# Designs tried in a protein design run: designed miniproteins, single chains, continued (3). Part 28

Each design is a single chain, and the fold is of that chain. pLDDT is the mean over its residues in the fold that is shown.

## One batch from the design tools (miniprotein)

Design m8949
Fold by ESMFold2-Fast:
Structure m8949 (fold): chain A 56 residues (1-56)
Amino acid sequence: GRAPTLEQTRRILAAARAAMDAHPVDGFEASTVASEAGKALYDELAPEVRYEELSF
């Protein structure tokens, strides 16, 4: 099996957390963004996919 890039995973998680912290009352968008990004990395759909290519 191939693991997604740890750096990409860290950036996604950091960005998602920052977004949620910035919008605590409007967390719906932040939660959806974080879930989709995390799901893509977790499933290893494309381990070579760069951070900027991921749909937030």
Scores: mean pLDDT 55

Design m8950
Fold by ESMFold2-Fast:
Structure m8950 (fold): chain A 96 residues (1-96)
Amino acid sequence: DEALKLYEEALKLFEEALKTKDWKKYIEGVKKAQLALLELTNLSEEEREATLKLIEEQVKKLLELNEKNPPKEEEVKKLAERGIKTLEAEIKKLKE
């Protein structure tokens, strides 16, 4: 349930990124998708905490890198389209 919710939130963020060409919305969507995947894993509490911290660190690095070298609208479109297709497939699997 929580994983499905996070994937649906990620899908909406990728759809917004595709419409607006906003790379920050794309990265926000990536974070939500990674959190959804974490919810689907049977990890110990310690492993879950370590993975959550890693996700937060990776997202922070992506934001910093893209602020210095913003992706072009064409790149954001390409990434968002790929993300949408992937999440639609993952959401379908979870609903079945």
Scores: mean pLDDT 86

Design m8951
Fold by ESMFold2-Fast:
Structure m8951 (fold): chain A 68 residues (1-68)
Amino acid sequence: SREDLHRQMSKLLSEYQKKHNLSDEQVGRLGQLAADRIREAERRYGPLSDEEKLKIFKETIEEALKSL
């Protein structure tokens, strides 16, 4: 469900913030970047499953963290 997906994404962001000692501004930017990537994928390929959205979310954040 949307609620379950939101909870999982919020938990992941919280865990990344703690692990990497990120500011609220940095974690906000990561969340926004991941949301933008999901929206772009849905525009190109149509509606994504919650599993696919979570995968894009996680991969986007992990990729961005390598550049911080």
Scores: mean pLDDT 84

Design m8952
Fold by ESMFold2-Fast:
Structure m8952 (fold): chain A 67 residues (1-67)
Amino acid sequence: MKLVAVGAGKTAEEAEAGAKAGKERYKADDYVGVVAPTSEEGVKAAARLGEETGALHGPVGAAAALA
Protein backbone atom coordinates (compact mmCIF):
# COMPACT_ATOMS: atom_id res chain seq x y z
CA MET A 1 0.00 0.00 0.00
CA LYS A 2 1.25 3.49 -0.78
CA LEU A 3 2.29 5.83 2.04
CA VAL A 4 1.20 9.42 1.44
CA ALA A 5 2.32 12.49 3.38
CA VAL A 6 -0.37 15.10 4.05
CA GLY A 7 0.42 18.77 4.64
CA ALA A 8 -1.84 21.71 5.40
CA GLY A 9 -1.60 25.48 5.11
CA LYS A 10 -3.41 28.72 4.38
CA THR A 11 -2.17 28.68 0.78
CA ALA A 12 -1.46 25.95 -1.76
CA GLU A 13 2.26 26.80 -1.57
CA GLU A 14 2.35 26.39 2.23
CA ALA A 15 0.34 23.17 2.07
CA GLU A 16 2.59 21.68 -0.63
CA ALA A 17 5.75 22.68 1.25
CA GLY A 18 4.52 20.97 4.41
CA ALA A 19 3.41 17.87 2.53
CA LYS A 20 6.73 17.64 0.68
CA ALA A 21 8.68 17.93 3.95
CA GLY A 22 6.56 15.13 5.39
CA LYS A 23 7.24 12.96 2.33
CA GLU A 24 11.01 13.42 2.79
CA ARG A 25 10.88 12.81 6.57
CA TYR A 26 8.77 9.65 6.40
CA LYS A 27 10.08 8.35 3.05
CA ALA A 28 6.53 8.39 1.69
CA ASP A 29 5.63 7.46 -1.89
CA ASP A 30 3.72 10.70 -2.52
CA TYR A 31 2.39 13.85 -0.88
CA VAL A 32 -0.83 15.88 -0.86
CA GLY A 33 -1.34 19.47 0.27
CA VAL A 34 -4.59 20.67 1.85
CA VAL A 35 -5.52 24.35 1.72
CA ALA A 36 -7.47 25.60 4.74
CA PRO A 37 -8.75 29.07 5.69
CA THR A 38 -6.16 29.08 8.47
CA SER A 39 -3.01 26.98 8.90
CA GLU A 40 -4.30 25.97 12.34
CA GLU A 41 -7.50 24.54 10.82
CA GLY A 42 -5.44 22.74 8.19
CA VAL A 43 -3.10 21.24 10.78
CA LYS A 44 -6.10 20.05 12.81
CA ALA A 45 -7.69 18.45 9.74
CA ALA A 46 -4.43 16.72 8.76
CA ALA A 47 -3.86 15.45 12.31
CA ARG A 48 -7.39 14.04 12.50
CA LEU A 49 -7.01 12.24 9.17
CA GLY A 50 -3.62 10.85 10.17
CA GLU A 51 -5.07 9.54 13.43
CA GLU A 52 -8.27 8.06 11.94
CA THR A 53 -7.01 6.72 8.60
CA GLY A 54 -3.27 6.25 8.99
CA ALA A 55 -2.17 8.94 6.56
CA LEU A 56 1.63 9.53 6.77
CA HIS A 57 2.09 5.94 8.01
CA GLY A 58 -0.55 3.87 6.24
CA PRO A 59 -3.39 4.12 3.77
CA VAL A 60 -3.56 6.56 0.85
CA GLY A 61 -7.35 7.01 1.15
CA ALA A 62 -7.29 9.88 3.65
CA ALA A 63 -5.15 12.10 1.43
CA ALA A 64 -7.35 11.40 -1.59
CA ALA A 65 -10.51 12.25 0.39
CA LEU A 66 -9.21 15.80 0.93
CA ALA A 67 -9.18 16.48 -2.82
Scores: mean pLDDT 57

Design m8953
Fold by ESMFold2-Fast:
Structure m8953 (fold): chain A 67 residues (1-67)
Amino acid sequence: GLLRATDPATLASLQTLSGSSSDTFTKAQVAKAVYGAGGVKIDPNLSTSEVIAKVEEAGSSVHLEEV
């Protein structure tokens, strides 16, 4: 699955990171935006729903939905 930004700040951050005008992003792109260039805090085996839950639990300003 892909992740979609649900707020303008998340969208702007992820578009800048990816170099794309897309509103949908991979788990790796979200991991890089939230945790830095290594994305090491997001397990690639996590589902999109689990990634959303992890960023919300961390108190991140990143707001996402699964598409």
Scores: mean pLDDT 67

Design m8954
Fold by ESMFold2-Fast:
Structure m8954 (fold): chain A 95 residues (1-95)
Amino acid sequence: MKERAERLVKEAEELIDKAIDYSNKAVQAAQAGNLEEARTNLEKAIEYARKASKLVDEAEKLGADPEVVRRLSIKVTAAFLQAVGAEELIRLKER
């Protein structure tokens, strides 16, 4: 694997983990009734997921292993779906 592509893969994995962590924090804050904190954590989750998606795209263009790219793309999709779940919980708590 090209060293640059490998570095982007590792960075994307770290950003995916951060996106998931922030989505979990958003859910916890929403459950506690801290809606402003929940929204702030949700915004961070979406930002990290978007950054991870861009790095996965760049790694693919640089010739990263297609199976690694596929796996990371699935994880990015899962991170976005988790953020959607957190957003829906926030909406339910605002009602």
Scores: mean pLDDT 87

Design m8955
Fold by ESMFold2-Fast:
Structure m8955 (fold): chain A 66 residues (1-66)
Amino acid sequence: PPETHTVDAELDGEVIGTLTLTRDADGRLVGIRATAHVPEDASEEERRRIEQALEDTARRVEEAMG
């Protein structure tokens, strides 16, 4: 069965979200799910920056592992 594990995504030393990586039965990366950690008092600009940085981080992980 596929296995999932979670890694932290950081921007400038701060944890901005988590990436849940799904591996197949052979241990190959087959999926990445990004979850943003947006502070409750974050501005719209901060929220968008966190979301964009998390998407960019997920893309880089996929490129490095795919």
Scores: mean pLDDT 77

Design m8956
Fold by ESMFold2-Fast:
Structure m8956 (fold): chain A 91 residues (1-91)
Amino acid sequence: ETVYRVNRGEMSGEGAYETAKGAFEDNKGKTVVLEFIGTEEQAREAKEAIERFAKENPDYTVDIEMEEFEAEVDGKKVKMVRVTATITPKK
């Protein structure tokens, strides 16, 4: 089991897809856990990209969990989202 964490703002659309694809190719036959933190919009885009990856790779099971939390940025409370995607190979 390997956990990959990426910086906020780097995971949107194609970025999330390429991260999932790279992690999958580097860890064939293993369960891969991807974790990234971003705004609600970034999390939505990343979730959509990972769901697209799942549809293109039916030999794998992809489970996506989203957790909302509040962070303080520049004295302001900002709602952030943690997205965890677990990619498990089917035999």
Scores: mean pLDDT 69

Design m8957
Fold by ESMFold2-Fast:
Structure m8957 (fold): chain A 71 residues (1-71)
Amino acid sequence: SELEEALERIENAKDGGEVLEAAREAARALGISEDELGEEVGKIAKERKISDMTAENLRKAAAEAIRRILE
């Protein structure tokens, strides 16, 4: 599925820059605006008290944001 392919691209990204690129491409493919994605990532970071935006934290936040938007 398009969602599964998008999530796999995010999961396979190696650094924060690659995660952001993969997340933006995933959002575009799924019809999600970058503003909408950014807003959901911000909400997740606040809820989970993410203090450091490491590649791993960005991957988790971006994947969860996409899942929430598509529900």
Scores: mean pLDDT 79

Design m8958
Fold by ESMFold2-Fast:
Structure m8958 (fold): chain A 78 residues (1-78)
Amino acid sequence: DDLVRAMEAAYRAVAEAIPENVPGIVLRTAAAGAVSYVTEGNEDAVKGGIDMLVAAGVPEEVARRAVEAGIRAAREAL
């Protein structure tokens, strides 16, 4: 399933971009936001993912880079 591949690719990309110890649910939420953006154009989901990573202690520039990596990985997996 293309969506499953996109979600798994986005999750791996987000996790690899974040050196801090962040809960998996936060990483999964950021990955879901990236997939939503690629499949639906949902810019609010991208912002939500970045905001959640920042709330978990990730620096804003690192959070943005992680979600951008997730978007690229999801796009390449589709």
Scores: mean pLDDT 83

Design m8959
Fold by ESMFold2-Fast:
Structure m8959 (fold): chain A 72 residues (1-72)
Amino acid sequence: MNKEEFELEVEAALHVMRAAVLLSNKKKTPEDLKEAAEHYRRAAELYRQLGRTDQADYFEKLAKEIEEEAKK
């Protein structure tokens, strides 16, 4: 893994962590759900750039499910 690939992987992991923190909040709002979904979509884009298709597909699916939940 080169420096650029490592930086993308770290960025993807940070987006996943931010989404997880938002989803763990007992007082999470629809806005928190939308923000969490955006973080999962960003992570999916970065994993796709890294060629990690399974991870990209997984986080895209999670983002979709959360977006549907936020539509209230």
Scores: mean pLDDT 83

Design m8960
Fold by ESMFold2-Fast:
Structure m8960 (fold): chain A 68 residues (1-68)
Amino acid sequence: LLSPEQADRVLVRAVTEHGIVLTPEQGRALAALLTTTPPEELTAAQLSRVTGLSREAAEVIVRLAREV
């Protein structure tokens, strides 16, 4: 599981390095998902469903989570 600090780093990288736009609600949902789901079990489909982000944005975030 990611720590809250690791989840925050994923969010920062998604926004700053990949231009992903997050609402406060999407950011909170994403942080909760990243801290409760192991990165190896995290799928773009699950992340997209939980956060409402596009499939493309979800794929980037899953990759970033696995790089932590």
Scores: mean pLDDT 84

Design m8961
Fold by ESMFold2-Fast:
Structure m8961 (fold): chain A 96 residues (1-96)
Amino acid sequence: MVAELVAASNVPPEHRERALALATRLAEALVAAGVAPEVAAIVATATAAAYVLHGPETALAAAKAVLAQAVNAGRLSEEQARRAAEVVERLLREEA
């Protein structure tokens, strides 16, 4: 799922390996934090693609937007989304 989503996000080939590696780490951390694997993969991929193209501030905004959509769709509670955003922010700081 993560590799297919990275391919679909139009990340240039030179950034694809880094995007995939970051998306994999984000997805694993989000699943460990209680996010369903399907939602974790979407959040992780959007975040990693935004990070390699635009940097950590844009990546965190992308993650929060996808998490808000998941809450609106009933896939996450607001509390789960808040914890997931904290996990993303921590990992983006470690990546920088």
Scores: mean pLDDT 81

Design m8962
Fold by ESMFold2-Fast:
Structure m8962 (fold): chain A 96 residues (1-96)
Amino acid sequence: ELSLELQYAIEQLRMVGMIVDLELKQRNGTPEQIEQAHKDLVEEAVRTIRKINQLLGPEAAQEFANRMLKNMRNFDLPQEYMNDIESAMREELEEI
């Protein structure tokens, strides 16, 4: 069975890749590419919380959300995008 920490690492790596893609598109992409990357990241945040809850339970989902929100502080994303991701995670956690 996959350990809690290993599952967190896998899901964090996926989300970090999407955050980096959004940052790169903000520098070199079109407005349409930026908006799509932002939308994809919000959808992935919701999907990840749901997946962790299904596999590891609500406490693990909450811990993952807390870790990801702390990690996002290391990225130079617009506050609006960070707020949208945090809101989406919070709403999904309320469904648990």
Scores: mean pLDDT 81

Design m8963
Fold by ESMFold2-Fast:
Structure m8963 (fold): chain A 107 residues (1-107)
Amino acid sequence: SPLEQLEKEFLELVKEADRLAVKALKTGDPKTIAKLKEVLDQILSLAAPFLSDEELAEIKQRVDEVIATLEDPKASDMEKTIALFLLIATFTEILLRIKQALNREKA
């Protein structure tokens, strides 16, 4: 199923985003943050068919805020951690929508 392949690709990208986010939090390395942004943009592209235009815009804004927080030398490690936690919660919601679409395909 194309939808099952999309779910697998989404999960692989989320796992890579998590790895890069942890590295960005530890190092503050601009190259790592730039790579994280690329992976997050790929996740949003895969998620777009499952979201309204308003939801996609809101999630895109949240992604941009997370990246800005990671790039901010004045932001505390706690503020960066909270921003990443909220981003992970958002991706969990997207995954549930993909799973709901997959379940409808099988019904």
Scores: mean pLDDT 82

Design m8964
Fold by ESMFold2-Fast:
Parts: C-alpha cells; sequence; structure tokens
Structure m8964 (fold): chain A 77 residues (1-77)
C-alpha cells in the first residue's frame, strides 16, 4: 500500500539521519530518532497485521537492524 511504502521510506530516512547524528555525536538527536523509529515501526506493524506483507516487514526489520548496528557502534566508541 502507499502508506506502507511511505512508512518504509520514513524508516530509511531515519537511518540516514541516525548515521549523521552518530558522526556528530549528537546524543539528543540520536534519542529523538530512536523514538521516531519506534513510532513508525508501531504504525507499520499495525498496518502489516492487516496486509500480511512479509516482504515489507522483512525490509523494515533490515532497516531497524542497521539502526541498531549504528547505535551499538556509537556506544562502543
Amino acid sequence: SPEQEALIAELAQLVEQMKKAAQEKNWQKLQQIVQQMDAVMKRLADLLHQTQDQAAWQRAQQLVAEAQAILQEVLAS
């Protein structure tokens, strides 16, 4: 659905914003992005429960995994 694709695109944008915030060591911005990603994932999960689109959910999970890897690298530094 268009809403589903828009939410996945929003997750991708948030991952890119997280990379920039991590490079800048902007902890406040990183926390804000994490909260935004959580909200988007909750909306996407609700939508995908209705559509049963496993491929879209897998794409979203891949983006979340990338964000988690970025956060772990920042915390390890």
Scores: mean pLDDT 84

Design m8965
Fold by ESMFold2-Fast:
Structure m8965 (fold): chain A 87 residues (1-87)
Amino acid sequence: MKKFSEKEKAELVVLLEYGGFEDGDGVITKEEIKKFLVSRGYDENSKETEELVEEILKALDKDGDGKVSRAEKLAVLEKAGMLHLLE
């Protein structure tokens, strides 16, 4: 299992929100994380991409429902002192 710092989690949220990806409902899904990684040159069907998607999702998804809600994104940013970057 990977362990991300509060700042690293907040940076991932900012990159997903401002990297040109949108969920329309305020939720970051596994599919959106995968699209982000593919845009950075990762192969959609590689084991490395799948593992990284799961690691990022687990770092941001506090309740384990397989997606990151807007409330969870704000909580991550708040803990890192970076809430102002996404509001």
Scores: mean pLDDT 68

Design m8966
Fold by ESMFold2-Fast:
Structure m8966 (fold): chain A 60 residues (1-60)
Amino acid sequence: AVEEILERARKLAEEGKSAHQVARDAFTAALKAGLDSDTAAEVGERARQIALELGAPEEP
């Protein structure tokens, strides 16, 4: 579940989504997958870092 969400985050960043958008998408996906809010927040933060490492802009 988490690995699939992070793989999707990587693809979204490669498609031009900002780190902020990628993080929000991953957080929502984690909640929909049945993860609790604490775990979903961690997944969102990891997705944000992946997007930034791939050169995505940090959009407010």
Scores: mean pLDDT 80

Design m8967
Fold by ESMFold2-Fast:
Structure m8967 (fold): chain A 57 residues (1-57)
Amino acid sequence: DEKKKEEERRRLIFESASKSVEAIGYAVLSLAENREEGLKKAGEYNKEANELEEKAK
């Protein structure tokens, strides 16, 4: 079903975008407090976003 495939692809893209926004949020927080942990979390969310984008291809 092409519709189901497109819905799944769109979901993966949306999830990737959401992870990217979370990564930005953690990066910004790292500037105010607990820089080390904030940067680590930002990196983890960016990695997850990239993996979801690759999966959506």
Scores: mean pLDDT 77

Design m8968
Fold by ESMFold2-Fast:
Structure m8968 (fold): chain A 57 residues (1-57)
Amino acid sequence: MFRTGGEILKSHGLPEVDGRIDEDFRKAVRNFQKAHGLKDDGVPDEATSEALSRLMR
């Protein structure tokens, strides 16, 4: 497989998310952020990734 746009997005902590998945994905991220006392803006940032990693190991 060739590593193109998808790998670039993944290196920013985001999957290749667009269209239908965008709304559902943002809501899931917001709920996770709110549950863990993070800023619940629906944008997966480094703090969100850190909290998710701690939870799931």
Scores: mean pLDDT 62

Design m8969
Fold by ESMFold2-Fast:
Structure m8969 (fold): chain A 62 residues (1-62)
Amino acid sequence: AVSELVELLSKLGLLDERNAVLQAAQDLARQLYAQGASDQQIQQAVNAFAQAKLDEVKAKAA
């Protein structure tokens, strides 16, 4: 999910949006870690975020 999103944004030349997405994913992971979430919960949340964003980008491109 994250890898596909980063690749798509890079191919589209949206480097600022790519960097913003990576920062948002890191912020989400840090917030969940601070709340005592497990590594598995953090991975699931980050993957869900990336998948939702990937679907949104694909929908806008269609």
Scores: mean pLDDT 79

Design m8970
Fold by ESMFold2-Fast:
Structure m8970 (fold): chain A 92 residues (1-92)
Amino acid sequence: MTHVLGLAIRDMAAELREALERWIAAAGDDHLHLVLVDDGSTDGTVEAARELAAAAPNVTLEVFEDRRGLERAARLALERAEALARETGAVL
């Protein structure tokens, strides 16, 4: 069964690369899809997330142009994850 996880990210380029590579590797057999929402990062986080989305077909990225607050980014990530889970019959 496919699992969908929504995550809000901000200013975590190094942590994002390391954490998401582990998540994708560990959950590859479990059909995990990741939805990432960036809250106006300035440290290369967006570039790292775009590289991961390009390399991994099960990663979706949305980017805020300015900081709207991590809570708002988290809500959008959850809404996107719920919508994707409903479309694919995945578990949230």
Scores: mean pLDDT 69

Design m8971
Fold by ESMFold2-Fast:
Structure m8971 (fold): chain A 66 residues (1-66)
Amino acid sequence: MKEAIEEAESVGRTVELHLRSRGDDETAERAREAAIKAGKESAEQGKSPDDSSRLSSQAAAQEVRR
């Protein structure tokens, strides 16, 4: 569980830093929050850290495309 959440936080942070470097602070915050939320939900469902990482990346990408 904790490892899956840490992986989700890492993905969210990477996306946040990239978006902030381009001046998209609001999108960066949303993408990070979406990634962390998806990772926590995945961990609560007993999914692997790898699945958590993929779901977090997908959630962040969906916020960016809005």
Scores: mean pLDDT 74

Design m8972
Fold by ESMFold2-Fast:
Formats: sequence, C-alpha cells, structure tokens
Structure m8972 (fold): chain A 95 residues (1-95)
Amino acid sequence: MASQNQIQSMMDSVGQQMIDMGVPQSTVDTFISLGRQVIDSGNQNVIDTVYDMIVNVQSQLDQYSTLPSDVQTDSSISIMDVMISVFSAMVNYVN
C-alpha cells in the first residue's frame, strides 16, 4: 500500500521529468493539484491505483528520454492529458 508522502514525491519527480521533456508548467501544475486532491481523500484503493499509474508513467518516460525531441514532447503531453482526465474522474469519485 502506497503512502501519501510516497506518491507526492513520485508525482513531483514525474512532473519535473515532464517539464524537462517539454510539457507546459501549467499542465504539470494541474496534474500535481489534482493528484494531491486524490491522495488527500485518504481512499486507499484510489491511492494504490495512483501509485501504480505513476510507476508505469515513470517507466514510460525513461524509455521516451532516448527518442527525438518532438516525439518526446508529443508522447509526454499525451500521457499527461490521460492522467489529468483520470485524476479529475478520481477527484469526482472521492468527493
């Protein structure tokens, strides 16, 4: 079971990596804000789901770091859009 502190640290790490890959700061800020609302809910099933998602995203971004810049940016934005959509649904579910 993942802790709130563990997930927050992982989200901050993913956010920084995505900024380095060309994702806008405002998009990353939205992701961090929504993710924090999800983990602050205290719903352990949702928290564990977020942890699994962040682990998968970290693995995918590590693979993308070797790709051409345009492909890195487009792929990172695509992943971020999906995560923002999922986190928005989770925020609605826990509230």
Scores: mean pLDDT 79

Design m8973
Fold by ESMFold2-Fast:
Structure m8973 (fold): chain A 106 residues (1-106)
Amino acid sequence: SIADKIVEAAEKEDYKAFLEYTKKGIEEIIEMIKNKEPKEKVLEKLNELLRALAEARGVTTNEKILETIEEIGPYLNAALDAIRDGDYEKAIEYLEKALKIIEERE
């Protein structure tokens, strides 16, 4: 899974792979929202991504990976709250802010 690849990249301190798979995870969630997937499935996928990032933070000593997790984390949590509230427009806005951070680090 993308979540497993994020954790593997963090363990290997592979910053490029970490950015690639984290980006793919966020893009998948945006696509699910745009395709009007059930709220429970969108929440499950975003929670899976958040768990992968929490695990990555615990297994890496790479400062760039840790800084990326710290910078995108608030936006992913804000997206989670927006989805729970049914505010999909705000959820996409927060997810796109997280993507922008990743793209600027590439």
Scores: mean pLDDT 91

Design m8974
Fold by ESMFold2-Fast:
Structure m8974 (fold): chain A 82 residues (1-82)
Amino acid sequence: MTKEEAIEVFNQGIVAFNENNLESAIKLFLKASELFTQLELYVEAGVALLVANYLREGQLEEARKVLNTFYEMAPDLVIKPK
C-alpha cells in the first residue's frame, strides 16, 4: 500500500462525485479514508471520511467545499471537483 494508491482511490471518488454517482463516490471516499489511516495520513483520512459523511447526508455543497479546499492544498495530487 502506497500514498499514490490511496490518492488514486480518492481521485476515483472525485470522478464518481463529478459524474453524480454518489453511491460509488461514498464507497470510494470511505475506502480512501481506510487506506490513508493505514498510512498514518490522518488529515487526508479525515478529509475523505468527512466528504463521505456529507454525501451520505445529502450535503453536496459542504462535500464540494471540503474537496475544493483539499484540491487547493494538493493540486498536483488530486483532481478538481465540479
Scores: mean pLDDT 86

Design m8975
Fold by ESMFold2-Fast:
Structure m8975 (fold): chain A 60 residues (1-60)
Amino acid sequence: MMVTEEQAEQAIRDAGLSDEERAIALPTAKLILRRGGTEEDLEKVIQNARNIGEIRKKRR
């Protein structure tokens, strides 16, 4: 299923990401949308941003 830009931005907001994590997720999500990305692709982008944020908190 294809995702719209509005749906991707809303999903990123609803995921409760920090400003730092949003800065990572938004460019990748927009790139995926330009290539006809799916909801699964969007979920992977969000999860990757969360994992990066969590690692940065634990290792710093």
Scores: mean pLDDT 73

Design m8976
Fold by ESMFold2-Fast:
Structure m8976 (fold): chain A 90 residues (1-90)
Amino acid sequence: MEKALEEARRLAEEARRLMEEAREYARTGSPADAARFAEELARRVGDLTNRLTELLKQVDPKDRFELETEAGVALMAVATLATSLRLEAK
């Protein structure tokens, strides 16, 4: 349980870093590389989301709310950003 919360916190921090990287890339974005960047970002976010899902399976349903609050919100935000970038790149 406590180890799960620590891992969730680490996932949230990784998600926030990806979000900052994506925002910085948006300022410099090359049209030629935009689609590739968006696809790679989505893949990395998918990996983090899968790790959170596996973590949730390891804990009681009662504790999932805290894990979702700690990591899920940040992961959802960067996942939404990755999806939007993919749609814009076409």
Scores: mean pLDDT 75

Design m8977
Fold by ESMFold2-Fast:
Structure m8977 (fold): chain A 63 residues (1-63)
Amino acid sequence: SREELLARVRELLAEIDRLHDEMTALQAKHPGSPEAQARVDELRARIAELSAEVQKLMDELTA
């Protein structure tokens, strides 16, 4: 179970990194675009959800 939790944490962190890369690319290529800003806001919300899940799993690992 611990190995499965660690694997899930690694998977979530990789997804967070991917979303951060997408945000950086959108901000660099489309500065001031309303469509890019809407996508960035969506990505920030998704990163927050994934970060909360990582925190929950990390708490389970340290309990």
Scores: mean pLDDT 85

Design m8978
Fold by ESMFold2-Fast:
Structure m8978 (fold): chain A 55 residues (1-55)
Amino acid sequence: SREELVKQARKIGEEIGDGGKAQFAGLALGEERGATPSDKLQAASAATLAGIRAK
């Protein structure tokens, strides 16, 4: 559900202290207001990049 996605995005943002956190915060707000598939794709890309940087 969108609620579940929003919760996941915020949790990932808490782990990621870099630019990814800001992007996930934006996606979480967007999902609560019916974010587009493009926003979801952006968050997925941000998570991948942030994951690499976190290592």
Scores: mean pLDDT 58

Design m8979
Fold by ESMFold2-Fast:
Structure m8979 (fold): chain A 87 residues (1-87)
Amino acid sequence: MPSPEEVERIAEEIANAVLHDLMVAGRLSAEQAQALGRRITEVLRESLRNGDSVEETLERILAVLEEAVPEDAARIRALIDRLYARH
């Protein structure tokens, strides 16, 4: 079972990779990516405090990202699934 620190590290790596992909693709401005990064940090803190799994943490992150860029939901989900499969 991954430790809470490992859960946070894995989820943060995946979230940062997704935000970077969306910025490079021109789907998010730097300001939007920064604001979403702050929201994701809040989600990560809550998940760690609650003892959430990596999957539960990623579902919360996915919900935040899908709300911000609903047109990219399928891309975000595919990227999260691909990155998580490496862990």
Scores: mean pLDDT 80

Design m8980
Fold by ESMFold2-Fast:
Formats: sequence, C-alpha cells, structure tokens
Structure m8980 (fold): chain A 62 residues (1-62)
Amino acid sequence: DEFNKLLGEKTTELNEEREEEVAKEITPIKDDDEVDKKRAEVIEEMDKEMEKFREELKKKLE
C-alpha cells in the first residue's frame, strides 16, 4: 500500500525533524515555559505539514 507507506515515512521524517527543530530552538532558551511553548509551536507546524502532504499524496494517487 503505497499511500500508507509514504504517509508512514513522512510521519517518521516529520517526527525526527520536530525533535531536531525543538533542540535547536531551545538551545538558547533557559526558561522552561518558553521551551514548552517552542515545542508546541514546532508540533503545530509539523501537523500542518502532515495534512498538506496527505492532501498532495491523495491527489497524486488518483
């Protein structure tokens, strides 16, 4: 199932990118509340990318 395979790969990729982006964003931040806020923002961005990818993939597969 190509659709599910590509979605799974994209989900894994975005989760890895999320962890890296959070690490980069929080490195200069010493406030735990700001760290949590940045983490939430990265998660929201990844969720939007996932939905966008899902729609693009849906169009490509007929």
Scores: mean pLDDT 73

Design m8981
Fold by ESMFold2-Fast:
Structure m8981 (fold): chain A 95 residues (1-95)
Amino acid sequence: PLPPDEAAQRAMEAARNGDTEKAWQYARDAMLSDGASEEAIRAAAEGAKHGTEGNVDEGVRYAQRATELGGHNGAGMAGSAIAASAKAPTRPVAP
């Protein structure tokens, strides 16, 4: 897979284009490359699910949890990008 930072950047680009599936794939690659725990990966997946359903606030909450559990900025940004792929403007999750 791509380096974590590059994978996170690709996830953000895919999310901006409304490609939620591709954004999730890149986010997962970033987390796996960073050695993220299974729990962090699960939290990011929940965030992506809520973002896809238009529940941006809930998606951001799970993305924040993924960042805390994963301990890596790139993985958290990727999760936040997926959550933000919903149309509503939301507060960005910054490490």
Scores: mean pLDDT 60

Design m8982
Fold by ESMFold2-Fast:
Structure m8982 (fold): chain A 103 residues (1-103)
Amino acid sequence: SVQDIINELKALVLDLLQKTIATARELGADPALLAQLQAVYDQTAQDLKQVRSFDELRQVIDQTERQLRAIAAASPNPQVALEIESTVSLMRMALSVAEKEIS
């Protein structure tokens, strides 16, 4: 069902963000950057609870992408920036696949 696809994407987005925080920490990201990633996770988790449609899900993912890209652009560590950009790419790919599945 469309609702099952929405629920799977919600879980995937949150899992990807948690993995990104863990990897950034292992790569030596500073506490301020880790706090920014955690804030993105907390906000995304809260926003996803309110999502009732695929269009609303896309808007939350678009907002999360913009926040992650801003953090990556400000990162002095190129491996941390690459990890964040990789997460954005995976979220975009998952969203695109789900959009095709519900069509």
Scores: mean pLDDT 90

Design m8983
Fold by ESMFold2-Fast:
Structure m8983 (fold): chain A 89 residues (1-89)
Amino acid sequence: MEKELEEALRRLEEAAARFTAAVDAAKAAGNEEALAAARKAMEELAELQKRLAAAVEAGDLRAVAEEIRRMAELAERAAAEIEALNAAA
């Protein structure tokens, strides 16, 4: 369990760094479409954070790892979309 949680957290950290870099590039370029995609991804991440909070409160470590993995997957997809929009601009 702890190893699964550690792996999920590492993946989320990597995805978050990539997402942040993509958003920073979009801000520098004034890419409004990329920034709109970033805002939408942040709203979806906020909903996943609510699910994570519920799993933590329940003491369900498997559910915690699953929700963190979902957050990482969303951040990875969002980063790729923002990167593509930055490249197209």
Scores: mean pLDDT 85

Design m8984
Fold by ESMFold2-Fast:
Structure m8984 (fold): chain A 88 residues (1-88)
Amino acid sequence: MLTDEEIEEYKKKLEELGIKVTKEELRNMKREEIMKILTEEVLKEEEEKLRELGEEYLEAAKESARLLAEGTPLEEYRKKMAEIQARL
């Protein structure tokens, strides 16, 4: 059985993750069920962030490889990589 304080904390955490739940729904849930929902949503948020970072990092890695393959001077290479990092 969840306390009213625990229900408020879980509701706030779920709302921070974009999930709208009522206190009544949370009262009828087991703690394990609430924790499962929180864990699944956190993992989804992290996966989306990693996908976005993955695409940005993949593009940066491709540009880095291209510049080095073309024999770009070290000073010009550093400048271009700084511009890429400023876009991340």
Scores: mean pLDDT 70

